# Designs tried in a protein design run: designed miniproteins, single chains, continued (2). Part 39

Each design is a single chain, and the fold is of that chain. pLDDT is the mean over its residues in the fold that is shown.

## One batch from the design tools (miniprotein)

Design m5338
Fold by ESMFold2-Fast:
Structure m5338 (fold): chain A 61 residues (1-61)
Amino acid sequence: TERELVVLEARKAVLEAAAGFLRDLARKKETSDPQLAAQYREQARELEREIERIKREIARL
């Protein structure tokens, strides 16, 4: 339904913003705390996987 599309698009937008924020945090921590930077990148990848899942769900609507 149109409502389902709007909810999925909104969720995707929020996750894209969150993934970008985590990527920026990882970059800032690269030299001072490489382990924390790696954790942020791992979390960003997890969000990116969820974004791909949502994209597939939208494509099937």
Scores: mean pLDDT 88

Design m5339
Fold by ESMFold2-Fast:
Structure m5339 (fold): chain A 82 residues (1-82)
Amino acid sequence: MFDKSEGLKVVEPGTEITISEDNVKVTVHRGKVTVEYNGKKIELREGESLTLPKGSKVTLHENSAVSLETKDGKKVAYFVTK
């Protein structure tokens, strides 16, 4: 289960993050995020966001910072290393 009380986490390029509620896989890279769900693969660039079917939101920010927000308002942030 994701640690939900911490702020920004530092991860390596190619790290896979699972959003268990939606059975969604998020792969984070420098300047790019790939979201895989229901047989679909969607790429996000900096400044882009995607809302998932159950209301979770993935946003790629500047400097390869990624935020995941659940429908109930819980946020987890990741920073992708070089």
Scores: mean pLDDT 74

Design m5340
Fold by ESMFold2-Fast:
Structure m5340 (fold): chain A 94 residues (1-94)
Amino acid sequence: SLDEVIAQEAPSALRGAAEAFRKAADYAEKGNVKQANIYTVAALILLAASGDLDVQKEVLELVRKANEAIQKGDYKTASDYLRKAAELAEQAAA
């Protein structure tokens, strides 16, 4: 069933999202907004594929805060929010 596929693949998708958010954070810290955005989008696609609505809601708020920080040129704060998003995705995969 689809639920069985989601249950089987969700931990892998969440770990993939965590890795993508870590890469997004690394690029954001360097001020490479283009690469940070590419990896953030990839992470959000993987997060959505996991089906975990609770982690999705919390991570989307962190991504919103990261984007606000990027708009202000505060790349360190943006990186910190993206690293928190990665940590939440990793914890949900356990």
Scores: mean pLDDT 86

Design m5341
Fold by ESMFold2-Fast:
Structure m5341 (fold): chain A 83 residues (1-83)
Amino acid sequence: GKAEALLERARELARQGLEHLKKGKELIKEGKIEEGIGHLLRGLGDLLEAVLLAKKAGRKEEGIKLAEAAAAEAGVKVDFSSF
């Protein structure tokens, strides 16, 4: 159904967000600060969109857990519970 499609998109965005966060941290470590910050912001945006899509599907808690797990795997501390 529509809710399942939204949750699948949320999972995809959480994966994309994780990859952007990892790339951002790598670029910052390499001294490419501006490019690295750009990737971190994009990754955080993808994770926020994942939470919002999961919330729209009636699965807010699952979306928050997906986004927080992705951020934690990238070594980023973010609280999505307020969204």
Scores: mean pLDDT 86

Design m5342
Fold by ESMFold2-Fast:
Structure m5342 (fold): chain A 86 residues (1-86)
Amino acid sequence: SADIRAMAEEALRQAKEVLRKIEEGDDVGMAESLRAALDAVMEKTGLSGEQAGEVFAAIGAAIAAGMNSKRAVDTGVAEAEKLLAA
């Protein structure tokens, strides 16, 4: 759905922000960005915090694997849809 894709796009943006804050040594900003990503997943999907963490982890793993932004978003959408179908 458009909402799940919008959520995955926001989670990707926040994942990149988390990485930037780590490089800056901003532990508080990193924690705030991570929380914003989890809250966005929960709000747009109705998933639990633990499940939202799994979606964020999937997007982070895609980034770490060198996937482009489109593939990272598609990975987050697939994980969210899988969790919602369970």
Scores: mean pLDDT 78

Design m5343
Fold by ESMFold2-Fast:
Structure m5343 (fold): chain A 78 residues (1-78)
Amino acid sequence: MVKEIVKMANEGASPKEIAEKMRELGAPEEVVKAIESLNAASATLLAMGWLLGDGSFEDMLKLAEEIEEAQKKVEEKK
């Protein structure tokens, strides 16, 4: 399952597409909506965090948000 989400992200899947796959896998609506609100990389990390279930979900969400902020700053400098 995690490999499928990573593959989708590598193939350029949108956050919405990742969120729809997570809904198919049984993710709660709160998780699906959170994924839809992020960029593709951040959405992938949050999806992986939920699938692993290893107490890392909140850490993955924070990491995803930090990656999105870092990417935004890099884009602003270009």
Scores: mean pLDDT 70

Design m5344
Fold by ESMFold2-Fast:
Structure m5344 (fold): chain A 102 residues (1-102)
Amino acid sequence: SLLERAREALDRLIRTARSILTQAGFPKEKIETFEKILEELRRKVLEAMSADDLEGVRKAVDEFIEKLRELYKGDPAVETVIDTLRAGVDALLARYEAEKAA
């Protein structure tokens, strides 16, 4: 169930990113490219979670955030997506740790 919740949360994050970028005036082609990059991150995060590698999850997210900041040069809409991603992943990791402690 935890992996299912993680998949649902990451799918919701991708939809939220689409909404943010659309409202910021990003063209569809750029949004599709961004979504493809987020789908790769989603795959890496779920892979690391399946392996019980929480540090691998954190590393994948941090490397991804650095890549986005380099590519988009601090675009405010992209920074909003990054903040949303960080908050979502932190919430997932906190829930994962709490469930493992029970």
Scores: mean pLDDT 80

Design m5345
Fold by ESMFold2-Fast:
Structure m5345 (fold): chain A 97 residues (1-97)
Amino acid sequence: MKVEIEQELVVPKSDLQNSRDLVEQLMTAIYRLAEEGKLKVIEVKYEEEQISPENVRVSLHITVEVSPEALPLLLAEINKIKASMPTAGEVKISELP
């Protein structure tokens, strides 16, 4: 099935490098799952937007073709990022037709 995943994080500028490291960890996990044949990466978009002098919005949009068994693994990696941030945005997950 095709799944679209949108993640938005708001992080203090002091934590921006940690946010980048977590995104790299997620992307590494996604590409590893792709190498193992569990999903196919269709599209990845990454954006950083300064929303205040103190905070940056980090947006990640991922489209994958994934097996039902691999989806929980992907969600677990996304949740690791959210758990590491004082302020985390919502994850939007949509199944594409």
Scores: mean pLDDT 74

Design m5346
Fold by ESMFold2-Fast:
Structure m5346 (fold): chain A 78 residues (1-78)
Amino acid sequence: KKKIEESKEFVEALANALIDAGVKREEDVEKAVEEAEKKGFDAEWTREAGEAVVKEGISVEEAEKLVKELAEKKLKEA
């Protein structure tokens, strides 16, 4: 499904998965997006969140906050 399913659990799990996978480079973000798309997650905001985490070197807690904000925007549009 293109629409994000977007409980807090999903958003936090995704942010943690990106950080735990060691997403520090753009290529790692692309891999995460491909995996998310295969599993039916929203690839668009997964890419956006991953790129932001890589650029800022954000902590897990801050990454969760960022992903939640992006997910809430997508929920409003969905």
Scores: mean pLDDT 57

Design m5347
Fold by ESMFold2-Fast:
Formats: sequence, C-alpha cells, structure tokens
Structure m5347 (fold): chain A 69 residues (1-69)
Amino acid sequence: SSSELAEKLERERERKYAQLYAAANITKIGGETQALIAERQSPAAGAAARAQRDEDTKAMEEAVKKAEA
C-alpha cells in the first residue's frame, strides 16, 4: 500500500542520514588527531592541518545538512 511504501522510504532516509552522520564524525576525529600530530612537529604544520581539517569537516557537515533537506 502507499502507506507501507512511505514508511519504507522514511526508514531508508534515516539509514542514509545515519551513515552521513557517522562519516562526518569520523572525518572530524581523524582530522583532529592529524592536527595534534602535526602540531607536535611544528606550530605552522599544526595550523595547516587544522585548516584542512576544518574544510573537510565543514564539507561533510554540509553534505549531512543537504541530505536532511
């Protein structure tokens, strides 16, 4: 029925959103770890790694927001 189809589509969207949220969190955590390692080598390297991490994290968070729209 149409109601069963609507429920199936809703569950599929929830699954896709969960995957995007998980990917965004992994990217953020990975970037943070890399930034800390780079900072240990030099402050400039740490700053560059943080800038890259922020760009990557923002891109993933925007992908999640677009999926919610």
Scores: mean pLDDT 70

Design m5348
Fold by ESMFold2-Fast:
Structure m5348 (fold): chain A 74 residues (1-74)
Amino acid sequence: SMQQKEREEAILLARMTVLSSSALFYIKLGDYEKAREEIKELEELVEEAEKKGFFDLAKLGRKEIEKNKKALEE
């Protein structure tokens, strides 16, 4: 149903938000290994979003990954 798809998308968005925030937090702490692990998990969730047809969510996730990778390079 539409309501079930909305719930699935919302849960996936929440998981992606947590991983992105955790990655940035670890970067701030200087724990680059842990930050890279969080980014890898975020990349896996982006692939899951695409497979489920949540293309706008996947695009958002890719932008978060780009932001996190840029933070690692600085």
Scores: mean pLDDT 87

Design m5349
Fold by ESMFold2-Fast:
Structure m5349 (fold): chain A 71 residues (1-71)
Amino acid sequence: SLEETVEKTIESMRKATLEGTPEGGRVVGLVAIHEVREEGERLGASEEKIKEYVERVRRATEEALKEREEQ
């Protein structure tokens, strides 16, 4: 489901961000947003639903980057 994809994408993004560099983390965040959008379109989700999930990924990416900077 799109919800499962969002959660898995956030987990993957956080892992890559915290183990990599800040620049790499930003790229992974953008890829994560793209993956969620692609999967949402593939599953026929509404544009509103896709935007909602993209916002969740964006928020999680900012939080992971902040955590990475504190290392």
Scores: mean pLDDT 79

Design m5350
Fold by ESMFold2-Fast:
Structure m5350 (fold): chain A 109 residues (1-109)
Amino acid sequence: MLSPEQRELVARAVADTLRALGVRRAAVVAIGDSGVPLAEAIERALRAAGIEATLLRARDAEEAVRKALEAARAGADGIVVVGPGGLVDEATERLRRELDVPVLGVGSS
């Protein structure tokens, strides 16, 4: 698990990246409970950067993909997936095939 300082660094890097890409509304999808602290840090960093952010929880990669697609249909123009690396990789690979918006994956373990 990342330290609080490491979470803040990662969250800022994500916010800076989405800001540079012109993202204005982001959905942050946390896979599992272990992803939540990092996803919350990312949500705060996005809001501090002037990006509207919504935090969504998912049990697995399939639920994460479903919720991210629903968020994109509702007007999210950037997606961040946070959680165990293997599940994040699965979800982001599937989302990049379906969406034209930026999709970032962040492993919490």
Scores: mean pLDDT 87

Design m5351
Fold by ESMFold2-Fast:
Structure m5351 (fold): chain A 57 residues (1-57)
Amino acid sequence: SEKEKLELKLNVYKIALSASEFVASRLKPGSPLYQQNLAEAELLQKEIKELEEQLKK
């Protein structure tokens, strides 16, 4: 079902966010990889919020 697909996508994004945060914690602040991980984490947080709001319907 569509709800099951959204729930799976939400879980995948939450795992990806946790991984990005873990990797960022191991990188030197200000490095290109650190900046990229921060940008990706911000996008993942936005997608997670939108998916959680959709699942409340």
Scores: mean pLDDT 81

Design m5352
Fold by ESMFold2-Fast:
Structure m5352 (fold): chain A 100 residues (1-100)
Amino acid sequence: STLDKLEELRKEIVKLMKELEEAYKNKDEKKAKELTERILELGREIQKLITDPALADTLETLLEKIEEALKNNDWKTLLKYIDKLEMAIAVVVLEEKRRA
């Protein structure tokens, strides 16, 4: 189901976020970039599953901000928007649960 897929994707993103925080603390920029690129891919997969246009627009804005920060090597801004992305995904999952 869409809900099961959203919960699976969110769980994977949360795992990658923890690995990203560790890579950042260890100053492993190569690993941090690879983890961020994977988070962006999963975020785009979640975006395809969203039926609410307002939530889809919110996710698009956050994903674009993360992509821009990554291109500029702005890790402080990137980590801020990754946190906002997870919060937005939590809302998406909760809204799908209400529809079930």
Scores: mean pLDDT 88

Design m5353
Fold by ESMFold2-Fast:
Structure m5353 (fold): chain A 56 residues (1-56)
Amino acid sequence: ADVERAKQAVRTIADFFGVPEEVRDEIIADAVARLKAGEPLETAVMYAANKIAEAS
């Protein structure tokens, strides 16, 4: 559930900012890895949002 929620949130943010699919998919993979390592959903999504801002 949390993995799918993180993927959807990151896709929505990346699409809004026009980030290329390749970069978006790398950021999603990083966010999912952080979730699987035990980070809270909010923390993983915020990390991804910061990476999207850097890539934009």
Scores: mean pLDDT 80

Design m5354
Fold by ESMFold2-Fast:
Structure m5354 (fold): chain A 62 residues (1-62)
Amino acid sequence: LKKRIEEAARRVVREKGLNATTGDIAKEAGVSKGTFYRIFGSARNFAVSYTSEELLKIAEEI
C-alpha cells in the first residue's frame, strides 16, 4: 500500500510538479485521504520524506 502511494506521488509530481497535492496523490493511488494520513501521519511528513533527494530526483526526471 505505501509503495502504491509512493508510485502515485511520482506520477502526480511528474504531471503537476510543485502544484501536486496530497489529494491528487491519494486519488491517483486509489486510497482515501484517511488511509494516506494513517500511513504517513501527515501531508507534511510525507512531503519531508520525498522533498530532499527523492522528490528532487523525480522532478529532475521530468
Scores: mean pLDDT 64

Design m5355
Fold by ESMFold2-Fast:
Structure m5355 (fold): chain A 62 residues (1-62)
Amino acid sequence: MQSDLLQRLSKAKNLAESSKERVAVFLLSSAEITRESLSKVPGLSLKTIAILEAEGILPLLP
């Protein structure tokens, strides 16, 4: 699952390389991937998190 998420992340358009690096580090260090936990990552914007949800990298949350 993590390897698939990292592959989607690397191919995602509309994401800055710095944002991709921050998300990749988070995915490697955290077992739980949620919108809230990602919003706690320094340097990630809420807009970037919305793009991750739209790209299918994050599960859709209510």
Scores: mean pLDDT 68

Design m5356
Fold by ESMFold2-Fast:
Structure m5356 (fold): chain A 88 residues (1-88)
Amino acid sequence: MTKTAELEFETKSGRKVRVTITVNEDGSVEVEVEADPADKRPLTDEEMGEIMVAAARFAKETFGVDGVEVMNAIHRAVAALNNRLRAA
């Protein structure tokens, strides 16, 4: 069955971030990353690293999922957020 969980945290720079992880019935993993709508600044390299580490830990601890597929999903989600912020 599809399972979803959310992690909310704040980066060292003070940016509020929400990570949503969905594990589908086929075992595939979807990741979404959102920032506070009031904070439209592009992500720094440090913030991207913090988000990826937090999301990976959360996925492993909550669903027991790790490995290349999960890390690729996290990386795509972080890149998508950064692209949205840069386009604003």
Scores: mean pLDDT 81

Design m5357
Fold by ESMFold2-Fast:
Structure m5357 (fold): chain A 80 residues (1-80)
Amino acid sequence: SELDELLEKADEIIDQIEKAAKEGDIEKMKELLAKLQEVIGKMYKLAENDPEKRKKLEQWLKSQEPRMKKIGEIAKEKLA
């Protein structure tokens, strides 16, 4: 489905954000975070009138929360 394709793309972007954070590449992180927000926006639009797609998106977002927190901690440490 289109949602599954966007979820896969979002996972790839998060992988790239983690790599950029570990490398201290602030510019790349900013670019990738902007792309991630765009993809998440597209997923919300696809899920707008579909409760099952909305539930899947919300579950995925919740599952990514610990990883995004860890990425933020890595970035903060590298930029200090």
Scores: mean pLDDT 84

Design m5358
Fold by ESMFold2-Fast:
Structure m5358 (fold): chain A 82 residues (1-82)
Amino acid sequence: SEREQKILDVLEEQVKKIPPETVEGAEKALAETLKKVYNLPLELSDEEMREIAEKLLSSPNPVERGLGRNLLAVLNARENPL
């Protein structure tokens, strides 16, 4: 519950600073949220982000699984742009 609220609060703050109007904006907001919530390094590679998304998808926490799905969606959109 506390971690879920922290994820939502940090994501909201990042979205306000980096509007997710583009795939790049959404990616930056998600990356900054992950860095703050999970104490991750300042720069994340696509490979590191995919590994984190996979770990989040296996979480028992539905908010963390949602974050993992959103992160994968952003990464997949970058690989296969419409």
Scores: mean pLDDT 65

Design m5359
Fold by ESMFold2-Fast:
Structure m5359 (fold): chain A 100 residues (1-100)
Amino acid sequence: SSMERARALVQEMLTLLHAFRAEAEALSEDEALTLARETAKRLQVLLDEFRKVAPPELQPLVDAALQEVDALAAATSRAEVERETDRLMGLLEEILQHLE
């Protein structure tokens, strides 16, 4: 169902972000910024898929998450990567709560 697909997509994005956080901690700043850009591209694809199956009431949260993905891709420091990752995870956790 669309709801099962929506939940699966959010769970996949959260899993990706947890893996990214763990990997980024072991990397240099330049390597973490490269991984952040690659992770942001993958999240953009998943969020586009989620937008197609998400309930209309969640579209503002999807738009907010897309803005944070763009911010993650544009990050120029480890502190910015960490801040944008935390914000994005919070938005995705809020979205997931609305799907339960």
Scores: mean pLDDT 90

Design m5360
Fold by ESMFold2-Fast:
Structure m5360 (fold): chain A 95 residues (1-95)
Amino acid sequence: SEEKKKEEVKKKLLKEIKEKLERFLKKYENGELTEEDKKEGIAAILAFEALKMQLEGKSQDEIQKKAEELLKSLDSLEKIVEAAKEALKKLKEIE
C-alpha cells in the first residue's frame, strides 16, 4: 500500500540521519572532526528538521525558511554540536 511505502521511506531516512548524527558526535568526542565532517553534521541536522516539518504537514516554503534560519544559527561548532545532540535525542524518541 502507499502508506506502507511512505513508512518504509521514513524509517530509512531516519536511520541514515541517525547514523550521520552519531558519526559526527563520535568524531567530535574523539577530536577527529574535519571541516567535511562538520558540513555533513550540519546537513544531517537540516535533513532531520526538514523531515520532521514535512511529517507535521508544513509547506515547502515553511521548510525552506526554517532551513535558512537554522543554517544561520549554526554559526559555531558549539551550536552545531548542541543542535546535533538535540536532533539525535528527538530522533530516538520517534523510533
Scores: mean pLDDT 84

Design m5361
Fold by ESMFold2-Fast:
Structure m5361 (fold): chain A 72 residues (1-72)
Amino acid sequence: MEELEKEIRELVEKLLNNMSIEEFKEIFGNALTDKEELKKAIKELVDVLIEELKELGEKALKGAIEHLKSLL
């Protein structure tokens, strides 16, 4: 479970870094504070999602990992 949670968090971090560059490209530099605030809010939401996925079981966590990998 802990390894699956870590994998999800690492994949989300990679996605957030990629999305942040694309999402704020027009306001690059000016959006640095807003990007970090958004990243923090999303990470908090992901922690809640991980707890819900844990209730659904290991298969749900693995499914989330495979889906996140497909987005990279």
Scores: mean pLDDT 68

Design m5362
Fold by ESMFold2-Fast:
Structure m5362 (fold): chain A 81 residues (1-81)
Amino acid sequence: LSPEQVEEALRIVEETLERMKKEKDIEKQENLIVETYLRLAELGVPEELVQQIAELLAEAVKTGDFEKALEEIRKLLEEAS
């Protein structure tokens, strides 16, 4: 990944996590994960990495630990650059 792709992917993830924190409906939170998956794929993030990010976002919905999800996703994106 280019540095610009990493920065934009992180921005997309941060936007998603902020929207998820404010959303009370689980189905809508799941739709935000799908939207994020598609946005990252369009950005050119490899499918395997997009899948890992989606799984971490799904875990954040279950645990409520959005800070941990952001930290783990940041590490994945940095390792892929």
Scores: mean pLDDT 83

Design m5363
Fold by ESMFold2-Fast:
Structure m5363 (fold): chain A 90 residues (1-90)
Amino acid sequence: SAAEAERRAALEARFAEILEAIRDVLTPEELALLREAAEAERRMLFDPDPAVQRELEERAERWERELRELGERVVRNTRAPMEERYEALL
């Protein structure tokens, strides 16, 4: 329905605002890591070679750790400024 389309558009706009805020705190190295992970997933979809899949599986644990560390860093970099802003209002 039109109402559901409007609700989805509103959520997409909110996610775009969050992504824009996060983008300002990501380094080129962190962006490269995210791009590498996305490319690896794409390769698994179109290249089911067992050797390639095994290589990607072995690297997946490292990527998961690096992406977790990236996520924690992004949260820390965005949360601290927001906490400082909140404390200034008190």
Scores: mean pLDDT 58

Design m5364
Fold by ESMFold2-Fast:
Parts: C-alpha cells; sequence; structure tokens
Structure m5364 (fold): chain A 99 residues (1-99)
C-alpha cells in the first residue's frame, strides 16, 4: 500500500527531526515534530488493513503524542524514556510483512 508506506516514511522523518531539535536544545521544535510523527502514525494505522499493525501504530502514535506533551513541559528525560519503550523496531518488523 503506497499510502501506508508514505505515511510511515513521513513519521520516520519527523522522528529524526525531533531528535535533531532535542540535541540542539530546542524542546519546542522537538515537541512539534513528535506531534507530526504521532499524526502520521495515526493516519498509517487507518490506512493499514492488518489489525495488529494498526494496533501497534496507534500505540506508537499515542506514545509520541504523550512524549510531545512531556517535551513541551521540559520533561525531556521522561519523554525519551516513553519514546524508547515503544521502539520502532517491532513496528518495522510488522511493516516489512505488510509492505
Amino acid sequence: DEELRRLLEEGRRHLELSGQHSREGDSQGASRHLREASRAYERAAEASRDPELSRQLRERSRALEEGSKLMEKGETSKAATLITSTSLRSIGDQIDKEL
């Protein structure tokens, strides 16, 4: 599915940008990109026909939205822990099977 692939690539790009902003001390920029990544993964969940992949993508989306709120409050350590506990690695394995 081309739409699913595009949305997943969009989410990955925003996660990379969020990491860059965080390293530069721009927690507001990092928060904005986490929110965009969350939106991309939510849309990807809607585009997926695999119920398990949709569940994992929605879980990731919610974690990224929560991480965005923590980052915006300056709770960078808590945001990082939450984001890393919902690793993209397991989602990547499901994407390779779907696409």
Scores: mean pLDDT 77

Design m5365
Fold by ESMFold2-Fast:
Structure m5365 (fold): chain A 87 residues (1-87)
Amino acid sequence: KAVELAIKGAEYYGSALFFASQGQDDKAAEYRALGDKYFEEARKLSPLAAQAGELLVEALRAYLAGDVERAEELAEKALELLAQALA
């Protein structure tokens, strides 16, 4: 449940980044707010799951900025936290 909410939050943040890249600032803001809501619900159930979702968003931002090495490091940490949250 918590992991599902965290993944949904990360998906909404991914959509927000996509809409921002298209100049659709209003839609980007809407999807970012949805992502925040899902991360808050995830955090209530599992702080580890919420942290993992937030790290996935940071990894995506790093990748889009061209910092592939940092993106890989952040994604690896996120996957480790998701595994811990599922245990």
Scores: mean pLDDT 83

Design m5366
Fold by ESMFold2-Fast:
Structure m5366 (fold): chain A 81 residues (1-81)
Amino acid sequence: MLSFEEELEILFEMAEELLPYLSPEEAKRVKELLKEAREALAQGDWARAFEAMVELARILNAAARRNPELREVKQRWLARL
């Protein structure tokens, strides 16, 4: 069983691997959200980290609907959770 921190690290790695499949604007926003989530976790601010991850998930889910290759990569990463 993975810890919450280990699950978040897998999600961060997935988001970074998915960056090349995103538009430049989406990639910039995802990078900002990853930074926000990491900073929030370092401060123990779970609520801020969760909000950043929810917004990141919305961007990735929208991109996955447009790009089947991104969808396959995302599903392979989620299978590790």
Scores: mean pLDDT 79

Design m5367
Fold by ESMFold2-Fast:
Structure m5367 (fold): chain A 78 residues (1-78)
Amino acid sequence: MTPEQQIQLADEIRRLSETLPDEEVKARLIAAADAFRQAVAAGDRDGMKAAWQRLGRIASSNPEAEQALLQAVSRVTG
């Protein structure tokens, strides 16, 4: 995945997260997506991994968040 695709992925996750009914889950996903975007822009590989792991943990605990993350990945990589 290119840096441009990684930025698109972060922006897509953020956009889809705004449609989630759970305000806490929405806030956590938006914060993690913003952190991922910031790390990509800075070339911070460790920050990118940490933010991506946070996104995965949120998705693993909430089916709607998991669907949003999978849809975002599919739209950018498919």
Scores: mean pLDDT 85

Design m5368
Fold by ESMFold2-Fast:
Structure m5368 (fold): chain A 72 residues (1-72)
Amino acid sequence: MSPEEVLARALERLDGLLRKAEAEGRAIEFLETAIASIEEARPSASPEEQAIADRLLEWLRERLAELRAREA
């Protein structure tokens, strides 16, 4: 599986989980937990895995900022 395919599948899974968390009113909690988990795992990852993690973190942080802006 290419890094692009890994990233695409990870984003699809995260989007599905985020939609469930939003329906439960737990979207911010989900995003904060996901960000923390990826940040903790990142230092032990390969350079290719770190690149994927950076793209996932970018997406998660953007979603978190959007949700926080809506609550302001």
Scores: mean pLDDT 82

Design m5369
Fold by ESMFold2-Fast:
Order: sequence, then structure tokens, then C-alpha cells
Structure m5369 (fold): chain A 94 residues (1-94)
Amino acid sequence: SELDELIEKIKNAKSEEELLEQVKKLVEYIKKQADEAKTVEEIAAVEADLLRAASVTAEVMKKLNVSKEVQEEINKLLVEAQEYIKKKREELLK
């Protein structure tokens, strides 16, 4: 799946620059999946996918000893994705 390919690229990132690039692609993918979700169950699946990818990203940040500046940029991107999911969930519950 596209998600599994994105997670694999994150897992295999060799530098903080590569990691940041792959996380940006992941966040765009997650936002697209959230836009396509039609039910609360589908949004919950998108949130689970983001949590799985965020966990792998955190492990890779530790492994690569990523700079604080890049850690903050990655964390901001992941928070933006989480807030996007929350907004889509709220729209579906109206």
C-alpha cells in the first residue's frame, strides 16, 4: 500500500533532510485520506495510520540524532495532520 511504502521510506531515511522530506509526503497522504473519509470509522483508521507513522518517525529521529530544529519542524507537521483529522471528524459528526 502507499502508506506502507511511505512508512518504509521513513524507516530507511539516512539523514534528517530525507526524514523531513518523507514526513512531509506522509502528512499530505494522511490529509488526502482524511478528505476521502466518509464515516467516523474511516477517520479512526486514518488516525491509527498517523499514530503508527508517528511512532516510526520518533524512533528514526532518535536513531539519526536529529537536530532540535528539524525535530520541531517534524513535530509541527505531525500536529498539523492530527488537527486536520480532528476537524474532519467534527465535520462528520454534524
Scores: mean pLDDT 89

Design m5370
Fold by ESMFold2-Fast:
Structure m5370 (fold): chain A 62 residues (1-62)
Amino acid sequence: EREERLAEAQRRLGEVSDRATKIDNEAEKELKTDPEKAFDRMVEASAEVIKAAVDLLALRLE
């Protein structure tokens, strides 16, 4: 059912966003010790959020 898929995609986006927030907070601590590693981690987390958002948008455009 479309509504079920939309609800699942929204839940997944929320989970990925929460995970990205946690990664960002941890990466900020790493910025003082290893800024390059911290930046790479933040970029990867952001990419996962964008991917989940695109998946949700694709379902909404059905």
Scores: mean pLDDT 79

Design m5371
Fold by ESMFold2-Fast:
Structure m5371 (fold): chain A 98 residues (1-98)
Amino acid sequence: MELSEELKKQLEEAKKLISSLPLSEKEKESLLKLMKYLIFRIHTNSPLISEDEEETLISGLDLSEENKEKVRKLIEDLNSLENPSFESLLELVKKYFS
């Protein structure tokens, strides 16, 4: 995975947000892994996540079933945006996990 300086800055911002959420450390690590992937997809102008990709991503995450459902809703909301951005992703994380 090739990281630009801008992408690295966005990853640090995502890490700060996730560390502030009322989640277990295990769930924070899983959510950060997901956010890194979604940030990468936005950065490469390929932000749409297929249902097959969604299930693959979620199955690899160590989250409760309730929080997995929140991830599904987050991805659905992100896919519904015409121009998803890093800022949009942060707001969706706050919407579902704060």
Scores: mean pLDDT 81

Design m5372
Fold by ESMFold2-Fast:
Structure m5372 (fold): chain A 59 residues (1-59)
Amino acid sequence: SVTQAISLAKSGKVDEALAIVEGLIEQGDLVEAEKILTYLATLYPENAKLKDLAAKLKR
């Protein structure tokens, strides 16, 4: 869920938060995945996995 991913990110568990985002993308929940990635980008703007996942959501 969005709340679980945000909680993990706040705890410094960014890889676990990104795993939830990957799961949402696989399920087709692109809106929820984008919300989480947008928030995570404010916390971890230089994270390579985050940038890769954001690229997968490009319109």
Scores: mean pLDDT 78

